# Designed miniproteins, single chains, part 75

Each design is a single chain, and the fold is of that chain. pLDDT is the mean over its residues in the fold that is shown.

## One batch from the design tools (miniprotein)

Design m2762
Fold by ESMFold2-Fast:
Structure m2762 (fold): chain A 138 residues (1-138)
Amino acid sequence: DPARLEELRRREARLGRLAREATLKLIDYLLEKGDTIAAELIARIESAIGIYFKDKEKGEKLFEEVKKEIEKRRSELSPESQKLIDEQIKRAEKVIKLYDELEKDKSLSPLEKRIRIYEEYLRNSPIEEIRERVRELA
């Protein structure tokens, strides 16, 4: 059904834009605080997750490398930045698990799988405005 496909494409596009906005807001917040290390680590977590959805082996390796770097640099991070990074890792792990579960479901299109991944990720955003906006898009 072309009408249903177009509706799914529009929904995926809206959620993708919101996800990009959420990531940029978090990075900007950290940069404004002078936490350039935390901002870099958040950006690397997001990049690893994005790559995971295209290439699982490469994405998993990059995600492992970021987790090791976080542990090496933990003493350089403020307690607030450590909490934000730890929460971002937990959200990333939850989304990876959801992606692996959805890949086994042959009844869902690739578009429907991407929509569910975006919705889950955004529902768990540290930014209340982003959580509210994703609820309104459902």
Scores: mean pLDDT 85

Design m2763
Fold by ESMFold2-Fast:
Structure m2763 (fold): chain A 90 residues (1-90)
Amino acid sequence: DDLEKARQALEEGVEAVERVKESGDREAARELARGLRDLAEQLRELSKVSPESEKLERAAELVEEAARALEEGDVDKALELLREGAELLE
């Protein structure tokens, strides 16, 4: 199930961002942002072949925005965006 795997990946992303928020580690935040950009690309690829293309594409957009928020130091916005994406894939 592509949606279930995508949702699990976003939930793991939420946990990772929560750890970054607790630690205040800017290097960890940059590394996580890179990982989220990779995840967004993977979700866009899945959207091209999945019957759930609309949800996967929207989740990819939210993950890209979350990556940008982390790069800008807005950890709370990144958390909100990833949680919204995970909820969409529910």
Scores: mean pLDDT 84

Design m2764
Fold by ESMFold2-Fast:
Structure m2764 (fold): chain A 92 residues (1-92)
Amino acid sequence: SKSLAEDLAKLLADLAKEGAKVEVKVEGGIVEVTVSGLNVHQTIALALSLIGYGLDGLEVEVEIEGGTVKAKIGGLTEEEAKYIKEAVEKGK
């Protein structure tokens, strides 16, 4: 959904503004996100948001290790996936 892509893009951009390292890779309609430098509260908040996206119809895999969250998100269009990457790269 376009709204889910916009929500995810905003969440990732906000974390980057707070000092986290956000890396986004796009392979077709699949978005691979790595966020590092997170504190405990940021890690929990990001993990819960990603779980919520999975429950709301996206195909989400989440891996958490030592202040790093790695997620693989499917069920997006290629245009939605590209939007997320571009929004993060622009610091939006």
Scores: mean pLDDT 80

Design m2765
Fold by ESMFold2-Fast:
Structure m2765 (fold): chain A 82 residues (1-82)
Amino acid sequence: NFENGLEHFKKKDYDKAIADYQKAIAENPNDATVWLNLGKVYLAKKDYDKAIEAYQQALKLMPGNPVVEQNLARAKTLKELK
C-alpha cells in the first residue's frame, strides 16, 4: 500500500517502493499523491521517462499543483542532462 511504499522509499528500496505504489494505484488510480511518489522513486532510480509519465498523471489529477509541476520540470531537466 502507499504507507509501505513510503517506508521502502525512505530505506532506498526503490523496487519495493515502486511495487507498493503500483498496487496502491491499481486500488485507486485517482490518488494524485501516489502518482507523485511513484514519479519521485523513478526519478531516484534515474528512470526519467517513467518519472515524467507518473508526474504527468499526478498533474492531470491535480492541475496547477506547484509541487507536481516542479517535480515534473525537474525530471524533464534531468532527462535532458543525460
Scores: mean pLDDT 85

Design m2766
Fold by ESMFold2-Fast:
Structure m2766 (fold): chain A 86 residues (1-86)
Amino acid sequence: SIDEKIAELRKKINEALELAKEALKESKTKEEILKAIGLILRAIGLQFDLDNLERQGKVTDEKLDAMIKEANQLIEDAKELIKKSR
């Protein structure tokens, strides 16, 4: 259902944000710090976009699927950054 997809997307956004914060803590170079900050900002932006869509009643399966794909990419980017920083 749409409600279940919204819940999963919020969970993935939170996971991306926590991983991006971890990447920032483990960052040793200026480039790593800037990448981690970028991931944090993108995760926050995705949360704002979702909240805005819910307020406007414009949530669709297609939009949720696209946002879930973006959240998954943020999770993978943050995990890769953490691995490179360790």
Scores: mean pLDDT 89

Design m2767
Fold by ESMFold2-Fast:
Structure m2767 (fold): chain A 82 residues (1-82)
Amino acid sequence: PLRELREGLALLGEGRYEEAAERFRRAIKQDPRYAEAWEGLAAALEKLGRYEEAAEAYDRFLSLHPDDERARARLERVRAKI
């Protein structure tokens, strides 16, 4: 899953959000507890304006890292767009 995460992050940086989301989904399929892939997926979906799905991905990330204040703030921001 690390390769797919790194590919997704590179694509996210290039503004290729749909392809980035696909790479993060592949990482999650290999390891559903790979928190960084859920965070990346949420960021890509947020950039695509898919706020409901982005919020779900941040919820999954926070279930794995419940004390991550930055991710909680991002989830709140995304929910404000719904």
Scores: mean pLDDT 86

Design m2768
Fold by ESMFold2-Fast:
Structure m2768 (fold): chain A 112 residues (1-112)
Amino acid sequence: SERELLERALELAKEALGYALAAISYAELGKTEEAIEYLEKAIKLAEEALRLLKEVPRAAEAAKLVEEAIKLLKEALEALKKGKVEEAIEKAQEAIEKLEEAIRLLEELLEE
């Protein structure tokens, strides 16, 4: 059902947000390998959420925000692999803002 797709996408988006936040914390501590691992987890979860959201036309705005977040998380991952820690944190923070907005929109859709 549409509600089940939205509920699962919300769960995945929240989990992706958690991993992205943890990745920033690891990056700030100079734990680059852990930060990379957590960003890769965040990307996979966000991509799964996006796949589900694309099946729900009413979630198009949330899907766009998740897609933009995935792009930013991938840019953060590339920056970390190149040792550009500050750039990676900035990109990951932008992705987090997009994920938080997507989560807010999904919660609003589920309250109706």
Scores: mean pLDDT 92

Design m2769
Fold by ESMFold2-Fast:
Structure m2769 (fold): chain A 70 residues (1-70)
Amino acid sequence: MEEEKKKALEELEKKLEEIERESLRQYLDGMSPEEAEARFREEAEKALKELKEKYPSVSDELEKKLQEML
């Protein structure tokens, strides 16, 4: 349980870092700040959904973590 929670949270943080990096690249490429933020939120929600399917036992913890970061 705890090992799965740690692994799931680490994967979420890693995915969010990648999404943030990509959003910054798109912003620098001419995307508006509003569009970049909207894309970040959409991608973060998709990542959460994927991780909840992979780690259903810790889905509530993943959801709580994402809400704190958004």
Scores: mean pLDDT 78

Design m2770
Fold by ESMFold2-Fast:
Structure m2770 (fold): chain A 61 residues (1-61)
Amino acid sequence: SREQRGLEDAEKAREARRKGGADARIQLGHELSSQSPHYPVLKEVAEKLREIGDEFQKELE
């Protein structure tokens, strides 16, 4: 019980600190973008996901 609370608190603190590293995630994304996928299917899936995301965001707004 109390031990579980300490673990949850530690996890929350880690998440909060990770949130501050959003800039680091953007930089990592830029580096990963340098990777050229050999399969064009990945590009198609990414485009489809983008469309679904855009539609979902529009509905939420």
Scores: mean pLDDT 59

Design m2771
Fold by ESMFold2-Fast:
Structure m2771 (fold): chain A 73 residues (1-73)
Amino acid sequence: NREKALEYEGLGEEYLSKGDKEKAAEYYEKAAEYYKKAGDEVSALKLLAEAYKLKGDEEKAEEYFKKAAELEE
């Protein structure tokens, strides 16, 4: 569901602006799950990459960013 993905992405951005990286990552992961259900794998991978970056998992973040870039023409 794209609408829920956008809602959770917005919540992630709100918590990130407040400095709450842990909650921002959680909401980005939820948004990614709904983008995946909507068939938008590129947006899902980008949000997973951002979530892992916020959690300090730089290697996984880079992996997911590369996968997203490969799927974009």
Scores: mean pLDDT 83

Design m2772
Fold by ESMFold2-Fast:
Structure m2772 (fold): chain A 82 residues (1-82)
Amino acid sequence: SVAERVTEEAKDRIKALLDAEKQEEIEGRVKEKAELLMTKAHLSPEVAEAIAYIMELFRVLVEQGKVEEATKWSRDMLDLLG
């Protein structure tokens, strides 16, 4: 699905930017955020996980000073999700 593709692209980018320990921290935060999105917005698990990854990668890129990259990538991924 499109959501699975977005999740995979986010995971690949996170793997390139962060070490394994920080990747595990992000996985934990993504699971918590996805559960909130499923509960409050009634999103499917796949879409909730994709949006949670978009949010976490946006935060990582902004923290690295890559604000323009973060904004463009997040917009492109949200557009793919519809």
Scores: mean pLDDT 86

Design m2773
Fold by ESMFold2-Fast:
Structure m2773 (fold): chain A 66 residues (1-66)
Amino acid sequence: PPEVLELIGKAYELADQAEAKGHTELANKARELIDKAMEALQRGDFDKAIEYAREAVKVAEEAVAS
């Protein structure tokens, strides 16, 4: 679904911002969640893909807000 790819893109951008702020561990956690979302998407598990992508955005967003 288009929303999964949009969330993945947002999570990548936020993870880069988190890393730039020195939150490398949280940036890496967000990237790991993105990888899981992409893997779920490739397997047709859209519910898990959305869940992982949303979690990646949340982790990276919290790091950027710090």
Scores: mean pLDDT 85

Design m2774
Fold by ESMFold2-Fast:
Structure m2774 (fold): chain A 61 residues (1-61)
Amino acid sequence: GEEILKEAREIGENASDPGTRAAGGMLAREIEELMPLSEEQKERARKGLENVKALAKELGS
């Protein structure tokens, strides 16, 4: 849970694309409100993070 939250926050603060930044920030907020995460919530959060990271890669470096 903590690593997913940290990465989501980092994307929310630092992503070049405003949409990607918003998605990362929203994911981070959702994780913070639900902590500690159940296994189902962790899987959902990991999937969300992977999608946001893929978007960041397409629009970043």
Scores: mean pLDDT 76

Design m2775
Fold by ESMFold2-Fast:
Structure m2775 (fold): chain A 56 residues (1-56)
Amino acid sequence: MKPLPPSQAESLRRHLEEEKRRNRENPELVKKYEEAIRALEEGDDERALELHDEVL
């Protein structure tokens, strides 16, 4: 699959960080958001999207 455009990856990262803050009392969700953010930072956009879909 093609990687996300940089602007979309940055928007997704901000969204994940906000959802992590909103769900800070749920350690399982926080861990998944942290993994998704890490994947985006490593350039693994596909894994970041997969992890994001799991927490919806």
Scores: mean pLDDT 73

Design m2776
Fold by ESMFold2-Fast:
Structure m2776 (fold): chain A 88 residues (1-88)
Amino acid sequence: EATEKAIEILDKFEGPLADFLKEVVRLDPEFAESLVKSYEKYGPIAVVAHFLNLVSDVDYLRSTPELRAVVDAHPVAREAYEGMEALA
């Protein structure tokens, strides 16, 4: 499963960003698959890039309440999202 591979990748990292992304990949299999593919090609930078792309996709998060709830539950993601929303 792409989600299981994404969790294995994220388990190599510690901290609030990795904890946030573990919840995202459990809810969004397409996000998990994209993260795995990018990590296999680009390594650790893919984790940071996927985080930034998700929290800057204001319209997607506004239309996806389950992912928005995960963003709101994690201060690192909530503050990044609110910053991007203020600039959008």
Scores: mean pLDDT 83

Design m2777
Fold by ESMFold2-Fast:
Structure m2777 (fold): chain A 60 residues (1-60)
Amino acid sequence: SKEARELYSKSASLYSASDIARMTGDDDLSQELEKKGQELREKAREIAKKAGDEELYKEI
């Protein structure tokens, strides 16, 4: 599903931002961004499951 793929992509961007924050020494920001990324990944997974998108569900 397009919506689930978009949320998964946004989650990946948040994980990248979390990595950058960690490398610059901002552990609090890194953890916050990682949590937001996890929430979006979970939403993407649920939408993929609802849509029957098994390929994306397994990828997430």
Scores: mean pLDDT 84

Design m2778
Fold by ESMFold2-Fast:
Structure m2778 (fold): chain A 97 residues (1-97)
Amino acid sequence: GSSEEAKKLAEEAKRLAQEALRLAMEALKSEDPEEMKKLLAEAQKLLDRADKLLAKAKELADPKNKEIQELILEAEIELGMAYLAVAVAKLVLEKML
C-alpha cells in the first residue's frame, strides 16, 4: 500500500543521500581538481534523485504513522549532511582552481 511505498521511497532517498555524502568526503580527500569535479557531479545527481524520492515519500506517508515519519526524518538528516558536505567540497574545489 501507500505506507509500504512511502517506506521504500524514504529508505532509497536515505541510501542515495548516504552515497552522496561518501562521494563528497572522497572529493575532499582528493588532491586532483578533475577527480573532485567528477565526484561532486555524481554526488549532486544522487542528491537531486534523493530530493525527488523524499518529496514523494512525504506525499504518500500517513502523518500519524510514527515509524514512517521517523524514517523520513532520518532521510532528511542524511540529505542535509550530504548537502553540507557537497557545499564544503565545492568551496575547497574553487580554492584549487
Scores: mean pLDDT 89

Design m2779
Fold by ESMFold2-Fast:
Structure m2779 (fold): chain A 67 residues (1-67)
Amino acid sequence: ELAELEARLAAGEPLSERELRILRSHRAGLEATRELKKKIETEPAPTVTASGSYRGVSVTATVETLK
């Protein structure tokens, strides 16, 4: 029913509060998922979590710099 809700919103139809809530939640979830997927696709190289390079933050690095 997400597609139906999106179609109704795009057509400018009035949606109830519950329908808007459902659509908003699904859209937010999909956007978050797509953002992560896009980031992964941008860097398809295998990475490992860098350890202790800077104590303040965890980072990922390519396995090439393993030692």
Scores: mean pLDDT 61

Design m2780
Fold by ESMFold2-Fast:
Structure m2780 (fold): chain A 65 residues (1-65)
Amino acid sequence: SMLEEALLKAMKGEPLTPEEVKLLGEALKNKSEELQKLAQEIAEKEKLSGEQVAEGMGLIAGGIN
């Protein structure tokens, strides 16, 4: 999933393409609950800390709003 890949990159602090930024912004606007659940699933799979998840979600909200 392009959304899952874009979200993982954001949570890891990797640079996003303009298309990935737009995709995450639309998901945050229209599917924020689903995006949060996906972030939690990715964090568990990739063994990311809750702090890394919160920071990644903060970057998405602040950078692409």
Scores: mean pLDDT 73

Design m2781
Fold by ESMFold2-Fast:
Structure m2781 (fold): chain A 79 residues (1-79)
Amino acid sequence: MEELKEKMRKELEELKEEFEEIKKKYEAGEISEREAVSKITGIILRIIGLGIEAELAGLEELAEEFYEEAKRMAKEAVE
């Protein structure tokens, strides 16, 4: 169980880093709005998927963490 939690948390951190990189590139004008929206949508959907996987595995606290992060990213993406 601990190995699963660590793997899922690592994947979340990688997705968070990817989200920040996409925002940085968009703000710098390196990628289009369409490209940024597409990439951000993919990241959010993957985090929601991790939340569902955690919930099904009985890791309720971890699932809540993933769902909250997905909501945070969605909110930041529209600001």
Scores: mean pLDDT 83

Design m2782
Fold by ESMFold2-Fast:
Structure m2782 (fold): chain A 61 residues (1-61)
Amino acid sequence: MAQIKVNNALSLFLAGVITQDELEALLADLQGSTIEVPESLAKQLTPEQRANLEALGIQLI
């Protein structure tokens, strides 16, 4: 499920395990998908990080 993949990738990124480039590569195949981000992860995303994910064609809600 795309939602689980996004949650795991964001958790790893926020924990410092993967880089921004690695996060974007993991989410690139979800381009055009609408992804619900849990509030616990959403509050840790900067406006710039959110904009970068939206630039990949991923709609965050």
Scores: mean pLDDT 67

Design m2783
Fold by ESMFold2-Fast:
Structure m2783 (fold): chain A 72 residues (1-72)
Amino acid sequence: ALEELAEEAARLLGLSREMARAVVENLAANGVTPEQIREAIRRAAEEAERRGITDPKLRAVLLAKTGMELAA
């Protein structure tokens, strides 16, 4: 379920549950599959760590960007 992906995004990226849910639901609404969202969460977490991005809002933007790129 999308709820499980939102919980995973909140845990791995340090997002609030509300922010994680909003990003995951928006990605799904734009045709990003659950498998692509799961991969986007992993990629965004790795990139945030590599680049030293700690701001939850910037991490949410990174997740959204990564998910949309995977669906393109």
Scores: mean pLDDT 86

Design m2784
Fold by ESMFold2-Fast:
Structure m2784 (fold): chain A 87 residues (1-87)
Amino acid sequence: PLTGHATVRLRGNTVLVTVDAADLAQAQAILTAAADYLRARFPDADFTVRIDGNTLTVTAADAALARQLRQALLDWLAANGISYTVL
């Protein structure tokens, strides 16, 4: 199972998820799975995802969509047993 702690930030239309895990590969595996989940859950939504190091950046068309994507990410983290802090 993937283990780590996520820090989730919402800034305007952007959601930032930073993962602290045992190593970078584990952090990136969590972020990749999270990104794939968002694409599958919201196939027609206007957003882009980028992974850089241990950070996932989700840029939505507007702030309302960003809040919706953030909530879906929090729900996904909880469902997968990944602890998180919201900033």
Scores: mean pLDDT 88

Design m2785
Fold by ESMFold2-Fast:
Structure m2785 (fold): chain A 99 residues (1-99)
Amino acid sequence: EEVEKKLEEIWEREEAEVRATLDRMGVSPEIRAWVDERLAEAREQLKKEFERLKKTMSDEEILHRMEAEIRRRSVAIVTAAGLLKAAEDFEKWLEERRK
């Protein structure tokens, strides 16, 4: 369907923005791998949600709801990545100060 294609395009755009944000933040390879795993999980969960919603909702309602959910999940993943980086930076700071 048209809606499914539009949602795929929205996801690809948000995924690209997440990766660009991580590049700007200078996260470790470990955090990047973690984010890639979370993005794959989110995509799978959103696909299942779409299959559920299309049985009871109009295309317009699905598009608006799913777009909001995609954005929410992307923001949550970036926020979590930022917290993980802060924790890694704090551990490195503690190691350097310990003498």
Scores: mean pLDDT 83

Design m2786
Fold by ESMFold2-Fast:
Structure m2786 (fold): chain A 63 residues (1-63)
Amino acid sequence: SLEEARDAKERGNEAFRAGDYAGAVAAYREALEILAGLPDSPEVRDLRRTVEHNLALAVRQLP
């Protein structure tokens, strides 16, 4: 659901703030997987854009 995708994004944000970039990447990928199963809507598109941006930032922090 959209709520589950938002929850996964927030777990990713929490991991990112803690410096757990691997955990952030895993949570953001989970959010994108959930979003891929949802009908296309403005809310889904906006959340996907935000998660993709945050995922890119987290990946850049990995060795």
Scores: mean pLDDT 87

Design m2787
Fold by ESMFold2-Fast:
Structure m2787 (fold): chain A 87 residues (1-87)
Amino acid sequence: FQAANDRRRADALARLDGIVAEMQKLASELKASPDPEAKKLGEEIENTAARYRKLADEQADSPAGVEWIAREAERALAEYKKKADEL
């Protein structure tokens, strides 16, 4: 059923877009730091955000695949926030 799959995909992509935006914001804040560990973490977060976007593009025909990617990105963001707070 195309309409239901389109809605699931759109919802999952919107969720992923929010997570990616939050990752990019955190990365920008860390890269502005004079701390070399913070700069390195910011660069890693930017690369991770790009990777999840690429994975979502590869799963374009699978709403469940995009949903899984959004969940993994959410977990990654939580771990990165924890690492940033420990700096």
Scores: mean pLDDT 84

Design m2788
Fold by ESMFold2-Fast:
Structure m2788 (fold): chain A 119 residues (1-119)
Amino acid sequence: RVPLIAILGGSGSGKTTIALAIYEELTKEGYRVSLHTEEKRVVVENPDVLLVEIDPSLPEDLLLFQLEDADLVLYVVSPEDSEKTRRVVEELRRRGLRVEEVRSIEEAIETVRRFLEEL
């Protein structure tokens, strides 16, 4: 099964920048990465990893539906995060999903590398 890494964060969290940075770094390391963000979409044949930015403005039920199948959820933390985003993160953790809080590009890349090395 191809691992799915979902990136969730509020407005102004830098989630798109983090998604693009992860994509670039993994591609440099030889991974075949399929990417879906607001700014860029890349589809590759036989991907090693799926990297998807999730729109935090989606209804709570749809956010949960989109995120439940993720093997890793990267939560890009911001003080300005909505109550809805915090509830979604809490519910995903309650359901036993792997949710990792990240605050920088470097932290996000290191978290993803560790996750992939554990597979």
Scores: mean pLDDT 82

Design m2789
Fold by ESMFold2-Fast:
Structure m2789 (fold): chain A 60 residues (1-60)
Amino acid sequence: SDEEIRRIQRIMSDVMRRLQGKPPEVTHRVSRVLHEALQAGLSIEEIEEKLREEVERILK
């Protein structure tokens, strides 16, 4: 739905803001996590959690 797409876009905007200045390999990794989660049929909440965990792993 349009609402679900907008929620994903906002989550990704926040993720990309936190990863500003990181090399392309990092942003590609995050995009892959999003794609895999979407293909697995995860909920928006589960997708947000997986992306949060990946960002936290990157920023350690």
Scores: mean pLDDT 82

Design m2790
Fold by ESMFold2-Fast:
Structure m2790 (fold): chain A 98 residues (1-98)
Amino acid sequence: MEEQEKLAQELFNKADEAFRKGDYEKAVEYYRKAIEVATPEQQARAYQGLGDAYLKMGKYEEAVESYKKAVDIFEKLGNEVMAEAARKQLEIAEKKLK
């Protein structure tokens, strides 16, 4: 729905603002809220942001899971450019586990 897409964008913007301010826990909360009301494309972007926030928090397992979700959604949407970007983020997160 148009209203849900607008709400998802507002929540994503709040998450991004929290992330820029170094409030990664708040960023996680807003990305998760965005995912609940978002389109598949918006969900994939929110999962990328969620992964980035978890990386900054040192939660590498959660970062890997979030990036895997983003890759899966972008691949299903046929968005190979964004899928490739998410795969690179996933590889970086996986290297942090070692």
Scores: mean pLDDT 87

Design m2791
Fold by ESMFold2-Fast:
Structure m2791 (fold): chain A 79 residues (1-79)
Amino acid sequence: MKEKAAELLRKAAEHLRQGDVETAINYAKEAADLLEKEGEHRLALSVYAAAITAQVLSDLGRRDEAAALFEKLAEEVKK
């Protein structure tokens, strides 16, 4: 269900802003798995790419930018 995947991506963004990077990445992976099960292969790949980028941005101290990536994907997933 795309709505649940979008909710998980919003939770990932929230946890990134709170500094809980590991929990955020786990929520993003769960969202990607749900999208893959729904046949939304390109959206799932976008979420995996965002998770990798978010980890790098978080390591650089750019956590708000990382959170914004997941917030943008949540909007795309709900379309």
Scores: mean pLDDT 82

Design m2792
Fold by ESMFold2-Fast:
Structure m2792 (fold): chain A 65 residues (1-65)
Amino acid sequence: DEFERLAKYLASLSNEELAELDGEMTPEERRFLHLLLKAYHDGMSQEEFEAHLKKVEEKRKELEK
């Protein structure tokens, strides 16, 4: 599972390494990183995480109207 591998990798990084990544990221990449870390800490399944992202994207599109 690519999501699980990525989430475990991010969780293994030190606070200093996470801060460096955050500083180099675009707002979109930063948002994605924070969502991944939250999903991992909250024990979300990949399906729940993907469903959450879909709902966020759908609501964002509604707000643009």
Scores: mean pLDDT 60

Design m2793
Fold by ESMFold2-Fast:
Structure m2793 (fold): chain A 102 residues (1-102)
Amino acid sequence: PTQPASASARVGEKVVLTNTSSQPAEAVLWYQQRPGEARRLLIYGGSTRAPGVPSRFSGSHSGTTSTLTIENVQPEDEAVYFSDVLIGDEVLSGSGTKLTVF
């Protein structure tokens, strides 16, 4: 699966992060990792928000493309975002997208 290495947004903007796989994914997870922190689960099952995750985060999945949408981007959203996809019996991790907020 392929994630862009970097993305950028201004505070208050909407950003869409993508993960593209060579085959349709059966399940998708999204994680946030801030510097010095453990990875936090944001989205599971392609679109279900994990407990405690703000409503401005949403996920969608269609065939080979999985998206994480962040509305009203905040400074604390600056992080690396990782997507894991299930293709057949394999869990494949994307390389991560570093989101810069300015």
Scores: mean pLDDT 80

Design m2794
Fold by ESMFold2-Fast:
Structure m2794 (fold): chain A 61 residues (1-61)
Amino acid sequence: MSDVEKAIEAAKKLMEKLVELGKITEEQAERSLEEFTALLEQNPEFAKAYLEMIEKEIEEI
């Protein structure tokens, strides 16, 4: 799995957790994931940094 794929998977897990906590809606989560996926497809060099940031956020929630 590439760093881009890992970062997208981590973002999906974060979005799912935020929906479960009532912090965002499922529609907001879907939109955010789509926008994030597009961002990483255009800027794959940032994937590792975003992955590390998202994994830390998931752990802290």
Scores: mean pLDDT 82

Design m2795
Fold by ESMFold2-Fast:
Structure m2795 (fold): chain A 59 residues (1-59)
Amino acid sequence: MQEVEQQRQQKIQEIGKQQSDALTEGQKSGDQEGMDKKLLELQKQGQEAVQELREQEEK
């Protein structure tokens, strides 16, 4: 239970860092399309991670 919460917090922090990095790189390179794709991928990964952790919590 606590370990699942820690994993979720770590995953959220990791995704947040990747989103921040993607925004910074997108702004520097001007690659709006690449930035948009990256953000969508990270958002999808975050949703999937939350669902997986919910299933683990139910055990």
Scores: mean pLDDT 74

Design m2796
Fold by ESMFold2-Fast:
Structure m2796 (fold): chain A 110 residues (1-110)
Amino acid sequence: MRYTVAVSVEAGEPARIRVAVYSENGELVLEEEFEVRSLEEFERVAEEVVRRAEELVGEEVGRATRYALEVARELLRAGLSGAAAFFTSPASEAVRRAEAAAQLAAALRF
């Protein structure tokens, strides 16, 4: 089954981050929302969110969640709000990194 991993960041003190995983049919499968005041807090929570996504849904979703959270990290570093989405599919790591870069560029535009 193909999943969509969506991430949104609302800049602030604290910053609010939401990760949502949707099935191919648009059903919400997993939702995590958390607040962070620093990049150090973000890194600790991000690893736990990736782990939960992997354990509850699967390894492909875990990887997509990691790339979504890389976009969130860059938005937090820049002090910006934004959103990004990733589809799970068999793909090389290079393709996944290219997807993350493209999503960051799109998120920063909107």
Scores: mean pLDDT 77

